# Ledger of designs, part 62: designed miniproteins, single chains, continued (4)

Each design is a single chain, and the fold is of that chain. pLDDT is the mean over its residues in the fold that is shown.

## One batch from the design tools (miniprotein)

Design m14132
Fold by ESMFold2-Fast:
Structure m14132 (fold): chain A 85 residues (1-85)
Amino acid sequence: MEKEKERKELEEKREKLLKEKEEALNKGTEYSVEAIKYAADATVARREGDEEKAKEYLKLTEEYNKKSNEYEKKFQEVLKKLKEL
């Protein structure tokens, strides 16, 4: 009786972790892509002589890279939990 309940609880935990893994990967990828776009925009602004716009886009690049790194850490933590199941 308890063995079937433990298996069901493990399957529910695994499904939850798989969802968290997918969300972390998707969010991390989205933020990484936005960082690349802002880095490109900074390069264009610098080429056009707009130093203020270039600085603004570089700041956004750093903010989105930080967010991407936070979701990469969450992804790795979820992978560790999945391996422990």
Scores: mean pLDDT 85

Design m14133
Fold by ESMFold2-Fast:
Structure m14133 (fold): chain A 88 residues (1-88)
Amino acid sequence: MEEKQKLNKEIADLVYKEQKEIAELVAAGKIEEAERLAREREPPLIEEWAEVARENAKYVTEELKAYQQAKAAELAPIAVAAQEQYER
């Protein structure tokens, strides 16, 4: 069970990093590169990952859930900027 909690945190960190990288590329106007990277990796959304973690509550501590929510909140302003740029 401890290994699953560690794995969930590592996957959440990886997803956060990939989503942030894609969002930053879009915000910088590198939409084609961002689309290519997103298509190649197809990472899940951080919010969807947090929901999966809640369903596996027996393997996820409250501390890990708070950590994932904090990461999602940190990404939110970058994601908003990227979305506005992408829609143009």
Scores: mean pLDDT 57

Design m14134
Fold by ESMFold2-Fast:
Structure m14134 (fold): chain A 56 residues (1-56)
Amino acid sequence: MTLEQAKEHAKAAASLPADLARGLARAQGVPDELVDAILAGDIEKAAELLKAFHEA
């Protein structure tokens, strides 16, 4: 995915309640560091981590 697409995905995830976001992330195998960036509102860091996760 592109960094631009990753930013849009991160913004969408940040709109979820924190508990729901953490639960879904754990179910999907998403790293805790990515969830923490989203919940902190660090969309740029979250997008970079999401892009790296998708490309792994």
Scores: mean pLDDT 75

Design m14135
Fold by ESMFold2-Fast:
Structure m14135 (fold): chain A 84 residues (1-84)
Amino acid sequence: EKKELDKEMDELDERLEEVEERAKEVKSKLSKEEQEKFEKEIEPLVDEISESLENMKNGKNVKEALEKAKKAIKEMEELVKKAE
């Protein structure tokens, strides 16, 4: 169980890095107004992923944090894909 959790955490960290890079590229192609709108949609997802990953690393509510991180990163990936 713990070994599987560590694997999923590593996968989420990698996915977060990839989607953040893609989001940065998308932002560079958007107008300033479109960037502000995109950031408002992305910001709560990034915050939730970051908080969830920190909670998992600190051993706080690990299973719940893992599920929240998975959901938020998937939503962020879908949002970035729509903007591409």
Scores: mean pLDDT 79

Design m14136
Fold by ESMFold2-Fast:
Parts: structure tokens; C-alpha cells; sequence
Structure m14136 (fold): chain A 87 residues (1-87)
């Protein structure tokens, strides 16, 4: 059902947000540097837009899957920036 698909999509987004939050909390010294990184801020803005579309939009099941897939790609890129700054 559309309700179940939406619930699953929201749960997947919640897990992604949790992973990103844990990564940031484990590297608090990098937060100031990340806030100066234009690419990091751009990716965060795109992720926020996806969350907005999920919460306030009326996405189809297919659109929900595409939004979650894009969010997964964005979180991967955000985590890669964090890992690069740790070196």
C-alpha cells in the first residue's frame, strides 16, 4: 500500500539521518570545517529538499523510492567528505 511504502521510505530516511548524525557526533572537531565546505552545505540543502518533498509533498511510491535512493547517494557523499577531512 502507499501508506506502507511511505512508512518504509520515512524509516529508511530516519536511518540515514541517524548514521550521518552519529558520524558528525564522532567527529565534533570537524563540524566548523564542514560548515565552511560549500559542497557539504550544497549536499545538506539537497537532502533537506528531499525530506521536505517526502513530508509536505504527495510523492507516488516510485517517486518515494527515487527520493530515498537519492538521499542514500547524498549521505554517502557527505560521509566521504567527512572521512577525507579526517586524514
Amino acid sequence: SDEETRKEAIERLRKLAGELQETLRSNPELVEELLKNPKFLELLAELDKIIDQMVFGNPSAKEQEELVKRAEELVKELKEIIEELKK
Scores: mean pLDDT 82

Design m14137
Fold by ESMFold2-Fast:
Structure m14137 (fold): chain A 87 residues (1-87)
Amino acid sequence: MEEQEIANKTTALAVILASGDVEAAVREIRELALSDNPVDQKAAVEAARIMAKNGYLEEAKEILRIAAQHPDPEVREYARKVLEELE
């Protein structure tokens, strides 16, 4: 269930990014990365991975650094893992 919610949110963000509205995508992903909801946080991490693959590496790293500071250890670990993949 949570995996499906993360996938759905990530897909929506990928569609915004594909439309070329990078500013809107970054804003939405940043809002998810600042959410108290772990599902939103994990969706932000996956969306940041997609951003990096599409050439928005520095914006992706900014989002991942925010998620790496989250109170939830699982969210922090996931964000750090993706950051390491981008190095």
Scores: mean pLDDT 78

Design m14138
Fold by ESMFold2-Fast:
Structure m14138 (fold): chain A 89 residues (1-89)
Amino acid sequence: SSEKAKLLAEFEDAAASILEGAKSQGLKEEDLEKIEEHIAKAKELLEKGVTKENLLRAYKELTKAHNIAAGGDEEALEELLKKAELKVE
């Protein structure tokens, strides 16, 4: 549905924001690799299906990436959690 496509795009935007934040802060390659691994896991979960369970697990992986980055769009990440809870049913 259109709503699921929008949620997927918003997850991709949040992931991009996290990576941009990390790169802007000059994080080490090892930390960038860990961030990319968590983002890849989130993407794999969503590729299996845009379900409430997969969205919540993907959100958890993005939260781990955000915590390593110490940057990125926290507000966008919080909105993704709210949408995962309210819009997938």
Scores: mean pLDDT 75

Design m14139
Fold by ESMFold2-Fast:
Structure m14139 (fold): chain A 75 residues (1-75)
Amino acid sequence: DEEFEKLVEEGLKLMEKALEEAKKRGIPLGEWDTEEERILGATLTQALLKIKAENPNTSNEELREVHKEIVEKIK
């Protein structure tokens, strides 16, 4: 169904923008191999962006460890 496909494409675009914003702000991210992992990564990226915005003194190393820990628990 064309409408369903358009919604999926819009969602993926928004998720990719979130990942690009995180990289631009220096949030350390790993590479994602599957579409499911990419979507999950974008959601986690949004959470990390909020943490960094509210706690600007949080180091990239700390954010990297938080991201790694969450990914390990989900996989």
Scores: mean pLDDT 60

Design m14140
Fold by ESMFold2-Fast:
Structure m14140 (fold): chain A 58 residues (1-58)
Amino acid sequence: SAADAAIDAEVAELKAQYDKLLERFSKTVTPEQLEKLKKAMDDHIDAVRERLRAEAAA
């Protein structure tokens, strides 16, 4: 649906911003810390997507 496409686009933009932050962090943190940050950011992106879907369905 158009709403799903808009949500996907917004989530993709957030992911792109997080990817840039992770690239910067990769120069200053350990690989183990970077993996944990990446997982936390991925989990947050998933939560944002679900929230936006719920709001669109209301």
Scores: mean pLDDT 82

Design m14141
Fold by ESMFold2-Fast:
Structure m14141 (fold): chain A 98 residues (1-98)
Amino acid sequence: SEVVELGKKVVRLADELMDKALSGDIEATRQLAEKLREEVEKFAEALKANGYEAEARSILEHAGALVQKAEAGDTNATANEALELRRVVSSAALLAKQ
């Protein structure tokens, strides 16, 4: 499933971003947040195509909040947003797999 594979990619990027954020690497965290946003947009489009528009909107809002926190240099807030995004993406991918 395209949704499942895109979801896995978002989860991997979120895990990598959390690692960099918790290590205090502000620049790597910012760069990963932008890359994560791009992959989340692809995941959200796949969700919309499968009828999960509300889930897609929620996930895009979480990605937007993540990028704002990363741009502000708040690594702890960025890690927390990435953890939440990871959870909602995993749930949506599991729902779409069925």
Scores: mean pLDDT 87

Design m14142
Fold by ESMFold2-Fast:
Structure m14142 (fold): chain A 76 residues (1-76)
Amino acid sequence: MTVKVDVELEPGADSLQVRIQVEQELSKVPGVKQVNLRSLPGRLSGYVEVDDSVDLDEVQKRINSIPGVKKATVTP
């Protein structure tokens, strides 16, 4: 399934570096197929394709654990 991902960044965070770290962390989750995130001023926004078996709470928790992330929201 395709899920929407919105990430609010901490003030002064490098959106490109945070995006790379998000893509790296999500690549470690079995069943994550594609990560399509856009770097915007102070935020990341986009979509992630996952298997239906993937725990979306785990995906959201992993993104929220990344330095420079203030709040991440994952919506089916």
Scores: mean pLDDT 83

Design m14143
Fold by ESMFold2-Fast:
Order: sequence, then structure tokens, then C-alpha cells
Structure m14143 (fold): chain A 99 residues (1-99)
Amino acid sequence: SMSERAREAIERTLELLEEAVRKLEEEGMDPTLVGMMRITIGVMRTIATRSPATPELAIEIVDLAISVLEQARSVAGPETQEFLEEQIRRLEEIRAELE
């Protein structure tokens, strides 16, 4: 169903973000930025838990996730930028599956 696809997309998005934030922390990203990203993931999870899983909600969560990773990419070194560009591409693929 569309609701199941939306739920799966949200879960995949949150898992991808949590893995990306963990790698950014391991690579020495600014602890304040990492903390802000973790707070944003927590907010996304809260919204996802309290709202019906619709394609529209899933797209909004994916778009917010892309924005978060693009902000991290803007301050990252070249190797971390390449990693973040790959994660953004994966999020864009998840988004495409919802349209």
C-alpha cells in the first residue's frame, strides 16, 4: 500500500541520517553541528510517530534530510563531501519512489 511505502521511506531516511551523523562524528565534524543534526533527527522521528504515514509526509521528511546533509556538506572537507553527496543521492532515490 502507499501507506506502507511511505512508512518504509521514512524509516530508510531516518536510518540513513543516523548512519551519516555517526560517520560525521567519527570524522571529527563540529560537535555542535552533530548535536543539532541529532536533535533534528529526533524531531523527524517524533513527527513520523505522531502523524499518519502519507507519501506527502515522507517527501517532507526526505526533503528536510537532504537539507540537513547539504548544510553538513557545505562545511565538510573533500572526502566527507563525497560521502555526503552519495547519501544525498540515496535520499533523492527514496524521494523518487514516493512520486
Scores: mean pLDDT 86

Design m14144
Fold by ESMFold2-Fast:
Structure m14144 (fold): chain A 97 residues (1-97)
Amino acid sequence: MEAIKEEVLERLGKASLEDHIDAFKILDRNGDGKLTFGEFRAAVLLLTGLSEEELPDEVMEELFEEADKDGDGYVSRREFGDLAGLSEEEKKKLESL
């Protein structure tokens, strides 16, 4: 499980700022700047190129809980950027969508 989680974080960090922006534009359908668990999962799969078989729900739930720092049940653009290891400048650009 740890090896899969590390692979996800590495691949998220290798994705460009533009890839993250595009994923949020596609998946944040209501434009509130927050991802539900389902939207978060879709963003991770899209950005990492991993299949659902390579990322079991248990690992996705752990990543979601780690990203959801305020515990509101949603991942903000900033929280997702923090998980992906984005810079402060990149996170500001992601928030400005």
Scores: mean pLDDT 76

Design m14145
Fold by ESMFold2-Fast:
Structure m14145 (fold): chain A 64 residues (1-64)
Amino acid sequence: ALVEPSDEQVARNALIAQATNETIKLLENKEASEEELKKYLIEVYKLPEAVADAIVEAAKELVK
């Protein structure tokens, strides 16, 4: 049998991918600060603080 992720894991991964893409675009365009992006990810995407921090750090590395 295939190892299938749960529906919750699939939905979470999709939200993380979307949030990461938006964060990269906003950082590339210098439209938002790291603090504003973390707040946006927590408040709008309802992501845990640790996940929001990880997304911002990954986006910073990709925008170099």
Scores: mean pLDDT 76

Design m14146
Fold by ESMFold2-Fast:
Structure m14146 (fold): chain A 87 residues (1-87)
Amino acid sequence: SHHVEELEKIALALQFVYLENKDKLSEEQQKEMEELLEEVVRAIEEAESMSDEEQRKLVLEVAKKVKEFLEKHGLPVPEIVERVIEK
């Protein structure tokens, strides 16, 4: 579905930010990022069994959580995350 595809794009974008900024992150921040990535992957799996309305809500919640984490740590927020939130 479109919402599952948005979650997959968020996961890929978050992984790219992690890889590009790994050298700037503390061991604690790296662990938190890995936990966040795992949470997004779990959300993708769970979303496949959800209604369209539940998927939309989940995508928005995940995008907001990802944005909050990245902003808290001074990391760039991917365009896909901003786009999802602006809807």
Scores: mean pLDDT 85

Design m14147
Fold by ESMFold2-Fast:
Structure m14147 (fold): chain A 106 residues (1-106)
Amino acid sequence: SVEELTERLLKLHKEDPNLLIAVALEYVRRTDYPLKHPVLEALRKAVETGKFDFKELSKYIKQSDLFNFIVNGTGSVYKKARELADELLKEDPEVADEAIYRALSQ
C-alpha cells in the first residue's frame, strides 16, 4: 500500500537522507511510467541535465537534505540506491510515485 511504502521510505530518510534522495533519483531515471508529481519531474530533469534546480526542489525537499546530498553523495550510496530502486520498480507505479513524493515532501 502507499501508506506502508511511505512508512518504509520515511524510516530510510531518518537513517540516511542522502540514500532516500539517491533512491528517488535512480527510480525517476529508470521508470518508464509518467511521473505524477512536480518534485519527481524536477529530479528526472536533474538526472538528464546533471544540474539540480534548488529553487524548484526546495519547494518539496528540505534545503539541508539537498545540500547534504550534493556535498556527501558517494558511490556506496548509489549501489544501495540501485538495489532499493529495483524494489520500487516492482511496485505498482502509482503506489511508488505517491510514496516517494510523500517521503521526500515530509
Scores: mean pLDDT 78

Design m14148
Fold by ESMFold2-Fast:
Structure m14148 (fold): chain A 114 residues (1-114)
Amino acid sequence: DEELKKERELELKKLEELYEKAKTGSKKEVQETLALLIEALMRAVSAGDMELARKYAEMLEELRKEFNVTLDEESRKEVMETTSLSEETIDKILRSSAEERMEIALKIEEERKK
């Protein structure tokens, strides 16, 4: 558990660095960072780490609001393969508020437990 916590902290730091770089980077870097944040959000929810999940949901909100971009075809495909989310669900997550993203991720996780 402590090792997993350290691993999650390292992932958060890497994503924070990518997030800051994306703010001054290309549209492609923003799209790739959005994809990684969706994947990280789903992992955090699956792990029961709601504080970490909230941070990722807020980072998604900030990038989407600032750049108003959607995922490209390649980034969308990677998210779908990694998370098993449908294209429709990914689009909902991107369009939602941080709180709504948390609710969507929790519902998906609950359905997967069945």
Scores: mean pLDDT 78

Design m14149
Fold by ESMFold2-Fast:
Structure m14149 (fold): chain A 85 residues (1-85)
Amino acid sequence: MIVAVPIDNDAEKVREVGEKAVNDESVEAVVLVDTGSNDETSKVAGEVIEKLLAKGKIVAVGAADSLEEAEKKAKEMAEELEKEL
């Protein structure tokens, strides 16, 4: 399973979705797409990425100009990544 996480300055959402993905053995990859987050959100995203990689999971990172574009891009990146798994 691949988890897509659009990020728009919401550190709590990144932490919650990220921790669930870290602890879910069925999650093979996580896609994170950021709209230009503050320092706290970026720090939390970095911590989540480190934990995911420590569990042997794949992490892909992208950027977008809006939450709507981030959601679309995260889905497209997840679909492309699934073809390589």
Scores: mean pLDDT 80

Design m14150
Fold by ESMFold2-Fast:
Structure m14150 (fold): chain A 74 residues (1-74)
Amino acid sequence: MSIEEWREFTIKLLEKLIAAFKDSHPELAAKLEEKKKELEAGKELTDEELSQIIQQAHAADPQKTLAVLREVMG
């Protein structure tokens, strides 16, 4: 996966997580929206940061998080 493909993947993942959590966990959704803005501004997202985002989402709602991961990753 190229840096460009990785950015597209992570942005799409964040968009789906934001949509899933917007009503149930608005504080988490707001944090994810800020991270998405950082990526769109050209900041790098590390594998560790992505892992932490997934862990935070899973801690909030594991079923929603798994549904988003299935949708984005197949």
Scores: mean pLDDT 80

Design m14151
Fold by ESMFold2-Fast:
Structure m14151 (fold): chain A 62 residues (1-62)
Amino acid sequence: SKELEELKKRAERVERERAKLLGINDPKVIEQLIENAHKFIEKNPELAKEIIENEEKVLKKL
């Protein structure tokens, strides 16, 4: 669905921003974090949306 695709893109942005803040520069590690987030979204889309919205709010303040 378009909503699921949007959540996956938002999760990727969150993971990339988090990686930068933590000094994670290994592309394999970043790809694994994104992959894990995508798998979670597919299993629990409603809960994933709430978590992503909260993480986006936290990261915006940093």
Scores: mean pLDDT 85

Design m14152
Fold by ESMFold2-Fast:
Structure m14152 (fold): chain A 87 residues (1-87)
Amino acid sequence: DELRKKLEELKKQGLTALANKDYDTALKLFEEAREIARKLGDKERERELDAAIESTEMAKQGNESLAATRYTGHVLRLVGDQVDKEL
C-alpha cells in the first residue's frame, strides 16, 4: 500500500514536471515510479510508465507537440472508456 501510494505521487509529480517542460525531472520521476511498479509486479502500471518515459524522451528531443498529443490522447481514451461504461 505504501509503495502504491508512492508510485501514484511520483506519477503526479512527473506529470507536473512534464507540464512545466522540466523533462529531466519528469524522466527521473517516471523511472522511479516504473521501478516501484516492477517491484509490485504491476505490469499495467509498468507499461503506462514506459509510455510516459517514451513520450517525455520524444518531447525532450524537440517533438514536444507530437509526444504530448500521443500521451494525452492515450490517457483520455482510457478515461473515456470508463465514462462510457458508467452510462
Scores: mean pLDDT 71

Design m14153
Fold by ESMFold2-Fast:
Formats: sequence, C-alpha cells, structure tokens
Structure m14153 (fold): chain A 66 residues (1-66)
Amino acid sequence: LSDAELVAARQRAAEVLTEAGVPAETVAEVLRRAEHRVRSAGTPFRDALKEAARDAGVDADVVARL
C-alpha cells in the first residue's frame, strides 16, 4: 500500500470501529497494532487489522466488515 492508501484504509477502519461502538482507546490500539504488523512483518493491512481487532475483543461481525 502507498502511504495515501494506508491513510485512507486506516480512516475507513476507524469509522467502522467507531460506528460499532468500539471505545476510542481500543480503536487507536487496533490501528497501531495493525500498522506495526504491516511495517515489521509485511502482513497485508486488512489481515493485520482483522487480527488486531480480534485480539482486542472486537465482535466477530464487526471484524468481518473490516
């Protein structure tokens, strides 16, 4: 992903999580972990995002929308 595509993807993920009632602190942690996995392990952003959201206890139906 380009930096612009990553910024857009993070913005959409934040909107989905916030709309689902996920606390702002948890949203920030999920996005931070996902971005770290992309940068350190080369994990695709969507896969990293879903894994981070699951680890944070986000509902499975919300994770499926990411």
Scores: mean pLDDT 80

Design m14154
Fold by ESMFold2-Fast:
Structure m14154 (fold): chain A 93 residues (1-93)
Amino acid sequence: LVEEARRLLEKARELAEKVKDEELKKIILRLIEKAEELLERVERGEASPLDVEILEGLAGIVLGLAKLLGDEIAAEAAELIIEALRLLREYLE
């Protein structure tokens, strides 16, 4: 679960680098950084399911924005982040 979440975040980062809208790219890259920080906290036993839920909420907003703007690459990156967070939440439960 944690290793799969890490792999999904790596793939999300590769896609984020291809996002053409610079502001949306910055938002997605920052979200990935926060998800990576959360993953390290999960591995250390320092994270709660609530920490994951907060970041899932933010990722959902970013996905909505990507879809509204028609940025398919940004939407795919956000979906990978959401899936990684889902795996982290499942690991904590």
Scores: mean pLDDT 85

Design m14155
Fold by ESMFold2-Fast:
Structure m14155 (fold): chain A 94 residues (1-94)
Amino acid sequence: MEEEYKELVKELKELIKKLSEKNPELSKRLLEALKKAEEDYKKLLNMTAEELRKETGSPDRELTDEEIEKIKEEALKRLIESIKKLIEYIKKEL
């Protein structure tokens, strides 16, 4: 799944590079948005159980390892879906 994410990011960066020939301003904004999304995901991966509880608005209880893994997996799935949608959008604009 991390391999799929890396391959999608590579494809997206290649498409953004092609887009930069037609619309450099949009290309720059998309690269900045991707960088921000990658930073936000990296931050999530490094969060403690206490920090995750605060971010998710969970009851004041300890999160299990399984719940933490599920939260991180769901975040990665959402990021992958967002990248796939963006790839489709750029392909239509090219």
Scores: mean pLDDT 74

Design m14156
Fold by ESMFold2-Fast:
Structure m14156 (fold): chain A 89 residues (1-89)
Amino acid sequence: MEEARRIVDEAIEAAQAALPSLPPEVALEVDELIGWVRMELGLADITGVLDLRRIARYLRQIADLLDSAGQTDVAKKVREAARRLEELA
């Protein structure tokens, strides 16, 4: 659980740091997906269960948006986080 949360937190932090460098429309979509990931983390705090596969899907969508906006290095980092979560699921 702790490792999964650390992976998610690091990925969100990297995506948030990239927001000022994104086109406004892409930034809004990425921020919305970060919000969905945060909702899953909040739900896990209540239920004790973290949906790693769902979070990994959101992170892949974030990575695809980052890649489309030319933020390739951040996209690779976020996509790797999604892969690591799938390995833990």
Scores: mean pLDDT 84

Design m14157
Fold by ESMFold2-Fast:
Structure m14157 (fold): chain A 91 residues (1-91)
Amino acid sequence: MLPIDTEINLQLNADYTQLYNERRAEALAKYEAKTADIIATEQTIAELKQQVEAEYSAASPKEKDYMALKMETLEEYNAYLNAQVAKAKEA
């Protein structure tokens, strides 16, 4: 049989531990989500560039013109993202 003061202290500590773990998990999830967005964007651009290059070799002359414009657009987006990363590092 535990003294009632000990039982109250154990319950309070358990409740605080639960709240702490929940808040920590939420904060970690928000941090990981922000990091994942940057990584996913960089990966998507790299994958799109590889797909355009692979398709270019098999493409008809008509399609090659469209693919050249697509690659130019991807290069402009890459330059934009590099500028945003530089601004984020300054803040």
Scores: mean pLDDT 59

Design m14158
Fold by ESMFold2-Fast:
Structure m14158 (fold): chain A 98 residues (1-98)
Amino acid sequence: SAMEEQKIIEEYKKRLNEAIAMAIAGNLEAAERFEKILKEMEEELGGEKTKELLVEMGIASEEDSLEEARKKGIEELKELAEKSKKMLEEVEKWIAER
């Protein structure tokens, strides 16, 4: 049913947001987890629903193909995790030098 499908979409959105939180925490495994969640969603709900969620989350645009949307999301999480890890390491170094 449409209500059951919407519940499944919300669960995937939660899981994708958890992967984004991992990236913000500097966890370099975040992008791999994000990719696995997208593949599971694509298998369960199809590519169109997966792309629609990525557009809703601001990760992709409506003009992107599913492959482009997926690549954008994965690359953004890689960059986010690397930048966050570097920032945390610089903060720890700054504290240790005090």
Scores: mean pLDDT 87

Design m14159
Fold by ESMFold2-Fast:
Structure m14159 (fold): chain A 83 residues (1-83)
Amino acid sequence: EVEERFKEALEKIDELVEETTKYAQTENPELGEQITDPLARELVEAIKNKDKEKIREKAREIALKIMIESAAKALKIPASYFL
């Protein structure tokens, strides 16, 4: 169950990385303007540098944070306990 959802999430992250790399290729000037999270800012910097490996790493960190926050909400536990 959890393993299957985790694998599916990783596959979606790979798709996101590919789309994000295309965005970097077009040098989208609006990329990052709505991003205030420091981790998301690091992702934007990786995109600007066209570093695909760092893009994957940062995207996975963000996805893990989202998954933890989602799990904390479902369990009614503060997300800070997982961070």
Scores: mean pLDDT 60

Design m14160
Fold by ESMFold2-Fast:
Structure m14160 (fold): chain A 72 residues (1-72)
Amino acid sequence: SEEDVLAALSELGKTETVEAVNAAKNAALASASRFVKLLAIDAFKEIQKYSPNEEVRTAAATAIQELQQALA
């Protein structure tokens, strides 16, 4: 649901971990809403640019790719 995606993105904003990225990715993939998938992609792009953790940036890049494929 949109609520699940927003909750996961809020948690990701507080604690940038691979697990938090994957939770937000999975919630967005499960949502039927194109809007929340695009919102999640935008959030992951910011993480990919600014996160100091390479594993977190890599997880964000993978999440972007999977969500973009789901939107095609």
Scores: mean pLDDT 87

Design m14161
Fold by ESMFold2-Fast:
Structure m14161 (fold): chain A 98 residues (1-98)
Amino acid sequence: SRTEEEVEKAVEELEKEGYPEEFIEMIRKVPERARDRRVQEEALEELARASGRSVEEVEEELRKKGLSREELAAHVLLARIGQAVNAGDLEKAREIAE
């Protein structure tokens, strides 16, 4: 999976930079969580809400770009986990990864 390859590369970079093991474990969970249909639907709704578009319009754009719902969900999860960790909110980051 392209998502698994991207996450593996991210994990290697984070380990080299000395990020906490807890954060790295959250990132490792992203591919499995991104395969969850509910998580994919939530990611579409979040992107639609953030962009002022309908879910149908977002799905059409993804289709034109050749992006899967799984790849979108992974990108949204990675961004949200990163934002929570940067804010110092590890509890929030864990909730997003679960």
Scores: mean pLDDT 78

Design m14162
Fold by ESMFold2-Fast:
Structure m14162 (fold): chain A 88 residues (1-88)
Amino acid sequence: SSTAPYQHPDLKEVEELLKKAEELLEELENVLKITPPESLKQRFEEVKKEYKKLLEQVGRGEIKDPLKLFEKLKKELQEIIKELEKLK
C-alpha cells in the first residue's frame, strides 16, 4: 500500500529526526564546508541501518512491540543532532 499502514507517533518522530540529521550533515559539508567527525557519520549510518531493519521487521509482523526500539532510535538521533549542531 502506498499509504503507510503504521502511523505511530514514534515512527513519524524518528523519520523527522532522520531528515533533520541528514539536512544538518548536508549543510555542514556542502554549505559551511565543515567536515563532521567520521565517528559521528558512522553513528548516523548505523542508526539508519537499524531503522530500516526495524521497519522491515515491523512490516513482516516479526516485532510485537516496536515502541521501545523506536524510542531508542529517537534518543540516538537526538544525540547525533545535538553533536552536529555544536559543529556550527
Scores: mean pLDDT 78

Design m14163
Fold by ESMFold2-Fast:
Structure m14163 (fold): chain A 78 residues (1-78)
Amino acid sequence: MLEEISPLKVLDKKTNKEFYLLAKKEIGDKIYYVFADGTVLVVDKKNPEKVEELPVRAIPDSLDEPILFSPEEAYRRA
C-alpha cells in the first residue's frame, strides 16, 4: 500500500521504501503516481491496497491536465 508522507514522497508500506514523486493525477476511480525514473503506479480508490505498475513510462492521454516534467524527464520522453 502506498502512503503519501508529503506532496513529493510516497511510502510503500509493504517494502518500507520511499519514492520520489514527480506527478500525481486522479482519473475517475484511479490514482496515477509518476515517479522521477518514469515508473507509473496505479491505485484503485476502492482497493487502495492493490497497486499495479504500468508497463509504460508515461501516463494515459486521458489526463485532465498534462504532466509537467523537468527538462531532463522531458528529454527522456522525446
Scores: mean pLDDT 57

Design m14164
Fold by ESMFold2-Fast:
Structure m14164 (fold): chain A 81 residues (1-81)
Amino acid sequence: MEELKKEMDELIKKLEEALKNEVDVSELQKLLAEIKLLIDKGVKPSEKAKEIITKAVKKILQEEGVNWTDKEVEEFVESML
């Protein structure tokens, strides 16, 4: 359990850095897929982690030409958690 939480923290840190450095959407998608696997294993993300995940999902949707509101993105992310 503690090891999985550490893995989550490392992935969230990488996702935050990727967002800050405006990396390719494919890299954001890869990091989100790895984070989703940990969530499916029962790792609960922190409130800060949820904010970072929401920002990444919003950026991916914008690049794919999907114009969702901030509220719609937040509701979608909460449905995944």
Scores: mean pLDDT 77

Design m14165
Fold by ESMFold2-Fast:
Structure m14165 (fold): chain A 87 residues (1-87)
Amino acid sequence: SMQEELEKLKKELREVYEKEYDKLDEEARELLRGLVETYLELRRMSSEEYPRIAPRALALQRAVEEKAGEVGLKIALAMILEELEKE
């Protein structure tokens, strides 16, 4: 099911976070925090407000990918999903 696939994805992303986060330098961690915070802002906004913040989110996503690759993006997604579970 879609729910089982989502739970498997969450587990895989969490494992990447636990294995790889401590290997990142401070610059990569700052970019990750910025991306996570910006995405959480987007999630709390109305859809009409998204165009104002979306370019910042895209720029941060690109910076994370350039600095830390696909691993960095997976870590960012793991962090976002953890924060969403707290809501």
Scores: mean pLDDT 81

